# Designs tried in a protein design run: designed miniproteins, single chains, continued (2). Part 89

Each design is a single chain, and the fold is of that chain. pLDDT is the mean over its residues in the fold that is shown.

## One batch from the design tools (miniprotein)

Design m7289
Fold by ESMFold2-Fast:
Structure m7289 (fold): chain A 78 residues (1-78)
Amino acid sequence: MDKEEALERVAKLAEEVKNKTDSQIDETARRLADEDPELVRLALEAIKEGLFKKYSHEVGAVARRIVLRALEYIEEKK
């Protein structure tokens, strides 16, 4: 999976959860960290390159939130 594909998968999750509660967005991030930490790392690389800007501002913001929160969960697990 390349970094653009990883970010696209996170953007689809962001679109699904953008109107949900903060707790539900956080749970989505936790689940992603548990199931696919490699996808989280690749999506983070895409975000650092500004590739999230191709999405709507709302979807891009939620996608960044999911990835950053998932990264925190990955770091906590060690």
Scores: mean pLDDT 81

Design m7290
Fold by ESMFold2-Fast:
Structure m7290 (fold): chain A 66 residues (1-66)
Amino acid sequence: KAENANAMGELYFSRGDLDTAAAAYKSAIKLDPNFSQAWRNLGQVYLSMGDTQLAQQYYQKAQQLE
């Protein structure tokens, strides 16, 4: 389920495993492309990685879904 992939991403993000967190959130989005929370979480991961442009793109996608 998309919710399980999102929860896994949150777990890895809390542990500082940004690459694995991003992969989990991308899996959640693949299962449910309208899962706005997963798009926001992916944006937060990229912001933490220093990619502010990509983070903004993911945040904008989340806003479009709300």
Scores: mean pLDDT 86

Design m7291
Fold by ESMFold2-Fast:
Structure m7291 (fold): chain A 66 residues (1-66)
Amino acid sequence: LEEKIKEYEERLAKDPKDAKAWLELGELLYKLGKLEEAAEYYEKALEIDPSFMDAREKLLQVKEEM
């Protein structure tokens, strides 16, 4: 999991407007139980693409668990 997180962080350093990558990174953090960090990354995906329904649903889900 940490290895995949590092790969997505590197991708986002090169392309910070990849909303899908932010969503995927958030999902990896959610699997690790890092709910606050997952929420931050879902919010970042929505900042880039406000119509990104998957990110909105995941954000609402994780905030309910916090």
Scores: mean pLDDT 79

Design m7292
Fold by ESMFold2-Fast:
Structure m7292 (fold): chain A 60 residues (1-60)
Amino acid sequence: SMAELEKRVERALASAERVLASGDPVLRRAAIHDLEELLKEVTDPELRERLERMLARLRA
């Protein structure tokens, strides 16, 4: 459902924030992969923008 997809996005974004704080390159690569996979499933433009902004931060 869309509600479950939104929860998955929120969990992934929260996890990515912790990954950024950790500085761990292995976790960063995994987070990038997870967010890229979510972008294939998410059609909502606001959720997509949030995922893309986090991906830009992880890739910086």
Scores: mean pLDDT 87

Design m7293
Fold by ESMFold2-Fast:
Structure m7293 (fold): chain A 69 residues (1-69)
Amino acid sequence: AMAEAERHLARGQQSFAEGKYQEAGDHYLKAAEAAPDSPLAPTFYRNAAVAYAHAGQPQKAAEALKKAE
């Protein structure tokens, strides 16, 4: 649901601000999964990819980016 996606988005933003990039990526991914039919889902997947890249996890970043399509 979109409300669940918004909750995960907020948690992801907080984790990212705290430098917890792996946790941020996981929350952004959960936001996309909670609202896969939302026009915002590609944005959530791209945010997850950016967070995973910051975490030094290029494989997870690439997988998230692929889902943004």
Scores: mean pLDDT 84

Design m7294
Fold by ESMFold2-Fast:
Parts: C-alpha cells; structure tokens; sequence
Structure m7294 (fold): chain A 57 residues (1-57)
C-alpha cells in the first residue's frame, strides 16, 4: 500500500545516503533495515538518516 511504498522509499534513501557518506555495503544495509523498522514514512526517514550517519562516522 501507499504507506509501505513510502517507507520503502525512505529505506532506499537511507541506503543511498550511507553509501554517499562513505559507509560500506553492511552499513548501507543496516541503514536500510533500521529505516524499514519505522512505523510511518517520517519515522523511517529519521531512523534511516541516523543509521546512515552512524554507519559512515
């Protein structure tokens, strides 16, 4: 559904952000999975961005 699609977009964005910030494939995957655990797109985006920054730094 729409909610699942928006969460998936946030999760993919987190993976891409992690790679852009210098994370490896494992860090990118972790960022994706953390974002996907969010209940809504806004939570997914926040969790994904935090995980991406942690994976890279």
Amino acid sequence: GKLEEEIERAAEGARELALLLGADEKGAQMSYERAKSGKDPEEAERLGKEAAAEAAG
Scores: mean pLDDT 84

Design m7295
Fold by ESMFold2-Fast:
Structure m7295 (fold): chain A 104 residues (1-104)
Amino acid sequence: DEAFNKRDYDAAIAEYQAAIAADPDNAEAWNNLGVVYYAQKKYEEAIAYFEKALALDPDYAEAWANLGLAYYYQGKYEKAREYLEKALALDPDNELAQALLSLL
């Protein structure tokens, strides 16, 4: 989210880290932590958090789409395509995956 400043990102990170400390199996919290790092253009860290969410919930279509998005912005288009196709296989209505695959 480009409207966020560093203080807002640090607050969001602390919130999701607290959620993960309370429930380490919370795939949504891991995915949300990845989204915050992606918004900061920290794509390698974002990828690691999306991969953690997917290790906990491999049917999490949104996390597959977010993983593909992060690889797309790294210029890793083959990996982006693979993960976006996985997102659409789980959720054909995933708008992010549909939009990005149209650009690949």
Scores: mean pLDDT 88

Design m7296
Fold by ESMFold2-Fast:
Structure m7296 (fold): chain A 101 residues (1-101)
Amino acid sequence: SFEEEKKKLAEELEKVAERMRDAGAPSTARGNQRLAEAVKTAKSLEEIAKAAFEAMRAGHPVLIPDSELGKKIAELVRKLAEEAGLPHAAVAIYSDEPLPP
């Protein structure tokens, strides 16, 4: 269900926030924590995407988990950025490029 998917996404976002905090990236940790809170109350994927976009516009980068739901949210954030007249690079959330060996 959407509610179960939201709970899983919020948990993964909170885990990423903890890892980013431990890695010395407090701004990204804050962005992910804010998004996790927004996910718990969101009624649609569009509301989650808007929350992610607003966090990034406030200067808090967001790392969206590489999951089915995460990919859908990243695509919606990209569309919001295009509608706002912002370059795609300004809202790049994560890269699916393979890490160099």
Scores: mean pLDDT 73

Design m7297
Fold by ESMFold2-Fast:
Structure m7297 (fold): chain A 100 residues (1-100)
Amino acid sequence: APVATVAPVASVMEDGVAHVGVSATGGAVVDATVEVRGEDGRVGVGRQVNTATGASGVGSATVAVEGLKAGERATATATATLDNGAVATSAPTEVLVVAA
């Protein structure tokens, strides 16, 4: 099955929007959703559609998520839909949120 991976560092911009990197094996990512739980239990959700594909059948997306704070350690789970219709899901991944 295809596998999704969440980048371990996300940058939060001054407007409070964090950019979370997602990659997936097996094809171009056409839809990516990230659910992030902050240290205080707040949940943010982001979605990116029509994302660029990396070389060799690896897709990538940058997903914008609101509600994250610089300096927190959040837990992210990503789901990516590929251009062949396959769905890739990540394991829960610890993400360090840093100021951009």
Scores: mean pLDDT 73

Design m7298
Fold by ESMFold2-Fast:
Structure m7298 (fold): chain A 75 residues (1-75)
Amino acid sequence: MEEEEKKRKEYIKKLGDEIVDALRAMQDAIFKRIEEENPDLDPEVLEAERKRMQETIDKDAENLKKNLEKSFEKL
């Protein structure tokens, strides 16, 4: 029983990591577009916004992983 639970948790972790990777790829794509579409944009402003979005994505990713674990635990 415990071995099956470990495998389930490993699967959920892999799924969560895949979603996080996808979110980070989206962030990179968005900032690349912002840089290309707004070449005159202040580098300081762009860097500040990128860090802000990175923090948001990291927190959302953590919450998403927790919610996935809870959902599978209750099933």
Scores: mean pLDDT 75

Design m7299
Fold by ESMFold2-Fast:
Structure m7299 (fold): chain A 81 residues (1-81)
Amino acid sequence: DAERERLRAGLREGLAELADREAAVAELVSLGISEEAARAIVETLVEGAEEALRALEAGDLERALAILRETYARAQAIADA
């Protein structure tokens, strides 16, 4: 499934970019997010991406997409707090 492979590649790339967590946190802080919230957002995105990758490995694309939607909603809630 080309869609599953594209999503897997994108999640791996995103996780690699978030490997420098301090840089990601600093960028969010520069946008007006508190350091505590920025760190929580980065951690939420990493955990969600890892869980979505596990779902893709199990062959469950729909579950992976549901995990990503929930992860995005949690990150937004932290940013809006």
Scores: mean pLDDT 82

Design m7300
Fold by ESMFold2-Fast:
Structure m7300 (fold): chain A 92 residues (1-92)
Amino acid sequence: SNTAYINIKVKKEGDKYVVTAYISDGEPVKITAEADTLDEASERMAKLVAEELKKRGIKKVIIPYNEGNKRFVDALKKELEKAGIEVEIIEN
């Protein structure tokens, strides 16, 4: 499939932020990133997810957009738009 669904979870562990992304286009893949700030963890995750999507030949991504993941979604959208990948946002 060339369409992927992405869900992310954000957790604060001590003084660090852990962001976990789940990519579902058939066989689900889990990617984790951590940083001292939510913005840094979100930007790191966005780059990791974009590379995985490119590797898989994904052409369209469907992502939930909410206050907890907006930094990640904004960063990922910028990376994917550069690669010509369509982004569909679901308000949540």
Scores: mean pLDDT 80

Design m7301
Fold by ESMFold2-Fast:
Structure m7301 (fold): chain A 61 residues (1-61)
Amino acid sequence: SMDEAEAYFLAGLRAFQEGDYETAVELFEKAAEGFRKLGDEKGAERAEKYKEEAIRKLEEM
């Protein structure tokens, strides 16, 4: 559902803010999948961009 996709996205933001980039990647991926299944391409694109940022942070470690 939209609420579940949003919940994954918000959880991903929290993980990212706390420096848990591995968890953030997983949560943003779940959010993007959820938004895409609902036809929310803009929401999916946003979640994928945050996922890319989390991956970049992991590559710095």
Scores: mean pLDDT 87

Design m7302
Fold by ESMFold2-Fast:
Structure m7302 (fold): chain A 100 residues (1-100)
Amino acid sequence: TPDQARQQAVSSIQQIWDDTQPQIQQAIDSGDDDRVRQLGGQFTGDVTSVVNSIQDYLTDDQYSEIMRLISQGVYYVVVHKDIQQGSNSIQQAIDVIQQS
């Protein structure tokens, strides 16, 4: 069902972030900018795949807002090394999916 698909997407995105966030933090702490960029790219690809899998259950506005929030979160992490702001944006994207 659409509700089950959205719930699975939320769980998948949360799991991807929970697995990736500690690796990003370690890369930031070690000054490994190339690794931060690599992890940000992998995160973006994995999450985009999940969001695309539920695209038919989202409005165009919801899809655009989710993708904007994911991009914003990755931008904070890769450019500003700000995991807290990155995490906040990713949680906002999850909230949009849950509200849909």
Scores: mean pLDDT 90

Design m7303
Fold by ESMFold2-Fast:
Structure m7303 (fold): chain A 118 residues (1-118)
Amino acid sequence: MAEHFAKGEEALNAGKYDEAIAHYDKALEEDPNSPLAPEALNNRGLAYFNQGKYDEAIEDFKRALELDPNFAEAYANLGYALFKQGKYDEAIEYFEKALELDPNNELAEALLERTKRA
């Protein structure tokens, strides 16, 4: 888990999304119940999101939230993926949840304001 998680983060930060996904796949296969599993799922979801694979991203963000219901970043990312699919009402719900958990979530705040003014 930890080695592939770290390599996944390195690849994600470098914009190497296929490589990041492969490393997170290995991390989750080795230890699906690791304390790192919610973050690995969120980060793999971000890699899918950056490739425009919003359905895969949504699945990973939802799974991250199933493991950690207080993961504010995963709520914001889920909302953004839903926003990209035009599911604005659902996106608003998740942005509001992200802000309840972390009032300083800049992504959720900006997109919630934009979506409500539409």
Scores: mean pLDDT 87

Design m7304
Fold by ESMFold2-Fast:
Structure m7304 (fold): chain A 81 residues (1-81)
Amino acid sequence: AAEAEAEALIREADALAAEGTVEAYREAGRLYVRAGDLYEALGKPAEAAEAYRRAALAFAKANDLEAAAEAAARARELEAR
C-alpha cells in the first residue's frame, strides 16, 4: 500500500511538473518530498534519493531555493550511505 502510494505521488508530481507553471512546480516538489519520505519509511533509500532529487529540481524551477537546497541535501545524505 505505502509503495503504491509513493508511486502515485510521483505520477501526480510528474504530471504537475509537465504543466510548467511556477505553482505546479512548487506542488510537484511537495509531492516528490512526500514520495521520498514514504520510500525512506519503506527502507528504499535509492528510490527516496531519486524522489528528493526530483523535488529539488521542481523547487528550483519554482524559484523556491531553500526547499530545493533541503531536498538536494536529503538526496545526498541517502546517496552517501
Scores: mean pLDDT 87

Design m7305
Fold by ESMFold2-Fast:
Structure m7305 (fold): chain A 102 residues (1-102)
Amino acid sequence: AKQEATLTVPAGGSATATFTFEAEKGDVFEVKVTVTSGSGSVAVNVSAEGASVDPASGTARTGDTLVFNVTATETGKVTITVTLTNTGSETQTVKVTVENIT
């Protein structure tokens, strides 16, 4: 099933969301990061255990959606961690969705 989190990232601060899936080797998960409110830029870093990530980082502004692909390297548990860093002067709201697209 699709997993989702909405995060409030304080001005000059960071927020993290973690998602866990059972996967088969070669499963592809699509991570979408959308900045829904606030101003300035949000730096996005995606890391995973049990999977590879491409691309692993990006920068988004309000109204942008970044897409990251996570590919399971082995059958079993995959943990995806999304770290958001707000370098702006205003709080930003960010929506993160993760979906198996295999």
Scores: mean pLDDT 85

Design m7306
Fold by ESMFold2-Fast:
Structure m7306 (fold): chain A 64 residues (1-64)
Amino acid sequence: GPLYRVTLTRDNAALDSDGTVYKKGEVLVLEDARTLSDGMIVGRDVATGRVVLVDPEKVEIERL
């Protein structure tokens, strides 16, 4: 599906099922990113295969 580059502008801008600690400055590539009813963004991290939940106020997002 569509790919999105997500740049984390703050610590703890993202959460996954493994409890990975996400740091400011990290870049994720998410597949099939979509906005949920609460405004959070969900997608699949192409590097790990994990579903990642992203706070849109703490990231920069760009469609690839």
Scores: mean pLDDT 87

Design m7307
Fold by ESMFold2-Fast:
Structure m7307 (fold): chain A 88 residues (1-88)
Amino acid sequence: MQPVKLTATYEVAPGKAEAFKAFFEDLKKRPGVKDVKVTISEDGTTAKVEIVFDSEEALGAFLADPELPARFREAGVTRVTDLKVEPL
């Protein structure tokens, strides 16, 4: 299957940078996730994330996770912008 990359920019709630990093670090352990790269701004309020999935099926399963919105909120995500999906 062809790997797929998801790229997104996140706005992070003040004081949540560590929770945000921990969430995406744990996401690396998810079946179907090959790699996760997180770049957080100096003030911890903006992050760019790249996630590489094994396949479009793995990406679909991730996006279909009904708990994902709540987990993102707990991780400090206040807004998502520049969401892009590209085949690798």
Scores: mean pLDDT 81

Design m7308
Fold by ESMFold2-Fast:
Parts: C-alpha cells; structure tokens; sequence
Structure m7308 (fold): chain A 84 residues (1-84)
C-alpha cells in the first residue's frame, strides 16, 4: 500500500540520518564521505522547503499533504544515494 511504502521509506531514511549523525559525533563532519554529505544536503533542502510551505500556508490540509510529499521524496533520494 502507499502508506506502507511511504512509512518504510521514511523509517529507512531516518535510520540512515541517525547513522550519519553518529559518525559526525564520533569523528566530526570532515570525515563524511561525499555521499554522506549529499544525504545531509538532501535532508536540509527538504526541511527548508517544508518550513517555507508552513510559513506561507500554515497548518492547512494542503500544506500538510505537500510537506508529506516533500519528506517522502527526500527519503527516497537519501536511500538511493546511500545504496551507492
């Protein structure tokens, strides 16, 4: 189902981001691979886009749906970069 696919992607991306966060804490951000840096950039861009939508549209159902779509797209991109 669409909900199961979305949830799995979000959970997998969250796990990847936690692993990268742990590496930053242990070794510092300079030790990140180019792929890990790209993953962080994808996450930051998604958060910025969601923040913009929320600032412009508030907590409307449309804003929540767009925010969800952005989060899911970013999660899928993170997973693709991580698998390389």
Amino acid sequence: SMMEEELKALEEADKILKEIGDKIREKGPEELSEEEKKIIEIAKKAMEEIAKIRAEQGDTPEALAKSREIAVKAAKEIIEVYKK
Scores: mean pLDDT 85

Design m7309
Fold by ESMFold2-Fast:
Structure m7309 (fold): chain A 79 residues (1-79)
Amino acid sequence: GLQQAYDVVQQLAEEVKPHLSPEAQKKVDELLERIREAAEAGDWDAVKQEINRLVNTIMDNVSDEDFMAAVAKVEQAQG
């Protein structure tokens, strides 16, 4: 559900944060807040759009290797 989608992207953000600059960390936190606000409003199109922005922001600010490692950890945590 919507809470599970938020939990997944929050875990991804937490796994990549050590590899992000302070400026990129702030941008990721802002995008997580937008996802939360859209989710609380029940706006699934906005949730999907902001998740795509978050993933793109992470990919632009971390190496492909670090991104793939973070994804693998999140997948293991989610089962």
Scores: mean pLDDT 81

Design m7310
Fold by ESMFold2-Fast:
Structure m7310 (fold): chain A 81 residues (1-81)
Amino acid sequence: SPAEAAARAADAVAAAETAIAEARRAAATGDPATQAAAAELLRGVAEGLRTLAELVPGERERLLAAAERAEAAADELRAAL
């Protein structure tokens, strides 16, 4: 149903925002290996959100926006290496 699709998209976006915050917190330790691992994790989150956007076209815009935020955070972490 559209309501179930919206709920699943909301859960996925919330999980992605949590992952971004946790990755940035872990990277704040200044350890390059931790920072690289955090960037890789966020890249995986972005890929998962893009896959979900293909499966739930009604929520595509919301899911792709969250994927872009996760990828931007991953790029920021990699640029600081």
Scores: mean pLDDT 86

Design m7311
Fold by ESMFold2-Fast:
Structure m7311 (fold): chain A 72 residues (1-72)
Amino acid sequence: SPSREEKLEKMRKRLREEIERLLKSKDEYKRKVGELALRALEAAEAGTLEEFQAEVEATRREEVEEIEKKIA
């Protein structure tokens, strides 16, 4: 069975691969999601996750407004 360290490394790798896929998307919304996910990962390592949570919520509100404007 894989060690605890090896399992954690695999999880990080998968997470980074998903983030990279989003960042390489032609869809601007998906790129923004990828950027926020990367920032969240960095904030978690730096211990600034609470501050980052507020930024994520603000960005989500902006995206919802932009989508509504495009649909209307």
Scores: mean pLDDT 74

Design m7312
Fold by ESMFold2-Fast:
Structure m7312 (fold): chain A 74 residues (1-74)
Amino acid sequence: MGGLSAEELRTLARDLRDAALVMEGNPGFSPEEKEKAREVARLTTEALRAVDRGDLERAQRLLEEAMRIVREIE
């Protein structure tokens, strides 16, 4: 399994960030779930910065962590 390209990582980060914003706006989510959504938003921001620096391996690890958290909420 290879790493994702810079464009694939940017797309994934944007999708996860958008999902996190939807979760924050949903009145059905608990305070704990909203805290997890904020952590996803933080990780996606760090991943985008890593992509901009050319650190694709770090970006992929950050997005894998964000996806793990999203799976715990859904």
Scores: mean pLDDT 80

Design m7313
Fold by ESMFold2-Fast:
Structure m7313 (fold): chain A 66 residues (1-66)
Amino acid sequence: SMPAEVEQQLLAELPAVRATVRANPELREAAIAQLLGQAEQAEKLGAEELAARLRELAAELRAEEE
C-alpha cells in the first residue's frame, strides 16, 4: 500500500495543481490525464482518499473545459 506520508504529501499538492492549471488553461488536458492515471495507481495501492481527491480534481477541471 502507499505510505501515509506520501499520500499526505500528494494530497497537500493538489491545490497547487489546481491553481497552476487555472492559470495555464493549455495544460488542462494533460493535467486531467495525469490526475486520472495517478488516481488509478493510488487505488491499486489502497490509497482510496487520494484516488477520490484526484478524480474529483480531474472532474472539476474537465467541467471547466465545457
Scores: mean pLDDT 82

Design m7314
Fold by ESMFold2-Fast:
Structure m7314 (fold): chain A 60 residues (1-60)
Amino acid sequence: MKEKEELEKEREELTEQAIKLSRQYQEALALGNTEEAKKLLDQMLEINKKILELDKKINS
């Protein structure tokens, strides 16, 4: 319970990173940069996994 506030802060930071990566991913797709888009997609999936993990800890 005492760490919930820190976990929520980490979740907010990860959410901001996910938004930034999503924008960069869409930009890479628009430019036809398939390799860059793949790397960004992988990073987005990693961040989403961390957000889900934090959500489980916060709601436990």
Scores: mean pLDDT 81

Design m7315
Fold by ESMFold2-Fast:
Structure m7315 (fold): chain A 63 residues (1-63)
Amino acid sequence: MKEDVEEIVKLIEEGKIDEAIEKALELKKTRSDFEEIKKEVIKELEKKGLEEAAKLLEAALSE
């Protein structure tokens, strides 16, 4: 979980939002704890002031 959260956050910090969304969608299909991973990613992005990226990720994962 922690490493998955850190990887997605790092991709977004590097401006690789498409790659971050792709990885998150993979985790959504394979991980039963995906909702916890999603919450932690959003929390870390908000903490870093990346609210626009957090909203984009939430929108992409809601479909």
Scores: mean pLDDT 79

Design m7316
Fold by ESMFold2-Fast:
Structure m7316 (fold): chain A 86 residues (1-86)
Amino acid sequence: SKERNEHLLRTAQLLYFAEVLAEILGDEEIKKLVEEAAKAWDEGRYEEATKLAEEAIKKGLEKLKKSKLSEEEQRLVDALLELLAK
């Protein structure tokens, strides 16, 4: 359905953002949340996958505030935030 397709696209976008944050930060906690979100998505638990990806993003962004990012990394994060905000 259209609604299901919209949900899948949104979850995929959130997962991608969370994966990027996990890679930039190298943080084990964020990585574990991303792995759990990906597993939930693979099992068709899209609401759970979305929740886990959102949690990973929130924790990742909080850790980014305390981290020194390269200008390139900051621009990538900013671009992803714009995409998710629509």
Scores: mean pLDDT 79

Design m7317
Fold by ESMFold2-Fast:
Structure m7317 (fold): chain A 70 residues (1-70)
Amino acid sequence: MEEIKKKVIEEALEVYEKELSKGKSPQDALNKALFKAAEIARQLVEEGLITEEQARSILNEVAKELFEKL
C-alpha cells in the first residue's frame, strides 16, 4: 500500500513538472496532475489493488503536496 501511494504521488508530481516545463500556468499544471492521479487511482480500484477509501486518501495527499508547491 505505501509503495502504491508513493508511486501515485510521484506520477502526479512528474505530470506537474512536465506541464510547467511546457509553459503552462501552475494552476493548469495542478489541474492536469490531479486529473492524472484520479485516473491512476480509479484504475487501481478497478483492478482490486486498493479500496475506494484508500484511493480517496491518496488523492487527498496528492492535492496537499501540489498545493504546498503553489
Scores: mean pLDDT 81

Design m7318
Fold by ESMFold2-Fast:
Structure m7318 (fold): chain A 96 residues (1-96)
Amino acid sequence: DYIKALREGNIEEAIKKLEEVIKKNPDNADAYLLLGRAYLKVDPEKAVEYFEKAIKINPNDYLAWELRSKAYEQLGNFEKAEEDRKKAEEVKKTKS
């Protein structure tokens, strides 16, 4: 499925499967999170947009904050990357 596709670097396959998930469940934060991950390697600006959608739907998912931090690092925005990393740790503490 999409997790295997992402792990194996099959970005096109992952995007296709995740778009199908979003068509059925447009408020599925996990699908936006994974679309962000798929775009992280090819278009980090698009990855930020998808992680932003995931965060808006589920702000308590520390992975969304962590991955948007990584996207900001790839874009050279180290201040926003650090802010998101700290937010991810705060969210993680609340859940744990």
Scores: mean pLDDT 80

Design m7319
Fold by ESMFold2-Fast:
Structure m7319 (fold): chain A 58 residues (1-58)
Amino acid sequence: EEFQKKAVELHKLAEELRANGDAVTAQAASLGIGPQARADALKAMIDEVKKKAEELGK
């Protein structure tokens, strides 16, 4: 059942991406990012990950 295997792979990828995003967000919050440039860069990275996850879901 190819569809089920594909769904499992997508779910696994989504979990990995979510875990990575959560880890970055938690670390940034814990550190209390000071410089604006770094905060913007991290935000851009998170946005890119979200966009890629959405593309993958298509």
Scores: mean pLDDT 65

Design m7320
Fold by ESMFold2-Fast:
Structure m7320 (fold): chain A 63 residues (1-63)
Amino acid sequence: LVGKLVKATVPLPKLNEDELELREGDLLLVLEEIDSKHVLAKSLKTGEVGRVPKSALEVVEDV
């Protein structure tokens, strides 16, 4: 997932300071894989960087 453009498939609230608030359809750039379930990603909408669950993300195809 590192270096991939991904899209949020579900809205998620920001519960901790190290997390990202997600809205459905938000585009993110994956910067790092933290563990098997989470990535560090940058929101293209807000410029914020934070932890996101992989289950909430879908890889954007080349378009």
Scores: mean pLDDT 77

Design m7321
Fold by ESMFold2-Fast:
Structure m7321 (fold): chain A 68 residues (1-68)
Amino acid sequence: MTAEEYYKKGREALLSGNIDEAIENFLKALELDPNYKPAARDLFMIAVYLKDKELFGKAFEALYEVKK
């Protein structure tokens, strides 16, 4: 699986209302490609909404860690 494939699965889960499954797939996309901005952006938005500090940290690193 590629980061893009996990991101697509995450979006499908989000559209079906399965937030936990969406988070899992977005995190897997970032584990394969830490700089995959689309997954990081969606994850950041979810983390802010849920006030999840751990998820926020992972998404923030992926969005702003240009040097990796």
Scores: mean pLDDT 76

Design m7322
Fold by ESMFold2-Fast:
Structure m7322 (fold): chain A 55 residues (1-55)
Amino acid sequence: SAEAEAARAAAEAGDAAAAQRHLVRSGVTPKGAEAVARTLDGRGAYAAAGAGERS
């Protein structure tokens, strides 16, 4: 969904809060969106350290 894509873009920009909001708007539960946003926020450091992985 466009909201999920926007959430990822926001997280990569370092805005975990915006990513969380976009996930909630896409239909993810608030708790689930927070968990994903925390992962994406931590992944900001992960992607910087690991250059991201493709899967």
Scores: mean pLDDT 66

Design m7323
Fold by ESMFold2-Fast:
Structure m7323 (fold): chain A 63 residues (1-63)
Amino acid sequence: MRRQELLAEVSRMLAEMHRRGKSPEEILKELQKYLKEKGAPELQPEAVRMVNVVTGKKLEVLE
């Protein structure tokens, strides 16, 4: 399903950016941009949850 494909790519992007030492805020910004560009802004809360789990932060959706 398209949702599963997009979330798999979000997970891959998150892991890559986290491994490269990007900040949680920069990671979230890039993931939200990706989801908006793919026409799936409704998946932004899922991306926020994934970033928070991986980074230990308590971020919210950026606009």
Scores: mean pLDDT 81

Design m7324
Fold by ESMFold2-Fast:
Parts: C-alpha cells; structure tokens; sequence
Structure m7324 (fold): chain A 77 residues (1-77)
C-alpha cells in the first residue's frame, strides 16, 4: 500500500503541470489497490485518472480509466 500511496501523491504533485502523467500514476496506484482487493480505493483512483486524462485532452484514456473505475466499483459490493 505504501507504494500505491506514493504513486498517488506523485500524481497529485504533477496534476497542475502534467495531467497526462498524473493520470498514468493514478492508474498505476489504482492497479495496486485492485490487486490487493481494495476495490473502493482503486475505483477512486481510476476516477481521478479519468479526470486527469480529460484535462490533458485524452478522451480515449479517460474512457478507459472510467471503465476500470466502474469495474472496480462493481467488485466492491
């Protein structure tokens, strides 16, 4: 979990200057939480990644991240 938290923090730091890279870091953090069975935290991070991709103008990346968020949220309940 510490590695995922570090990735999410780095994403937050980069968000205002490099939203595409921030989105990539949020996806990586979400993948770690998902693999550890923490689907709610994974869904939150994937949603944050989608927002970053939208700010970067990457509509395809945003759709993919939203799909991952929906899948993780469905596995959480």
Amino acid sequence: MEEAEKLAAEGERLAPTDPRRAGELYVKAGDIYRDNGNYWQAALLYKQAAEMYLQAGDEEGAKEALGKALEAAQLAY
Scores: mean pLDDT 85

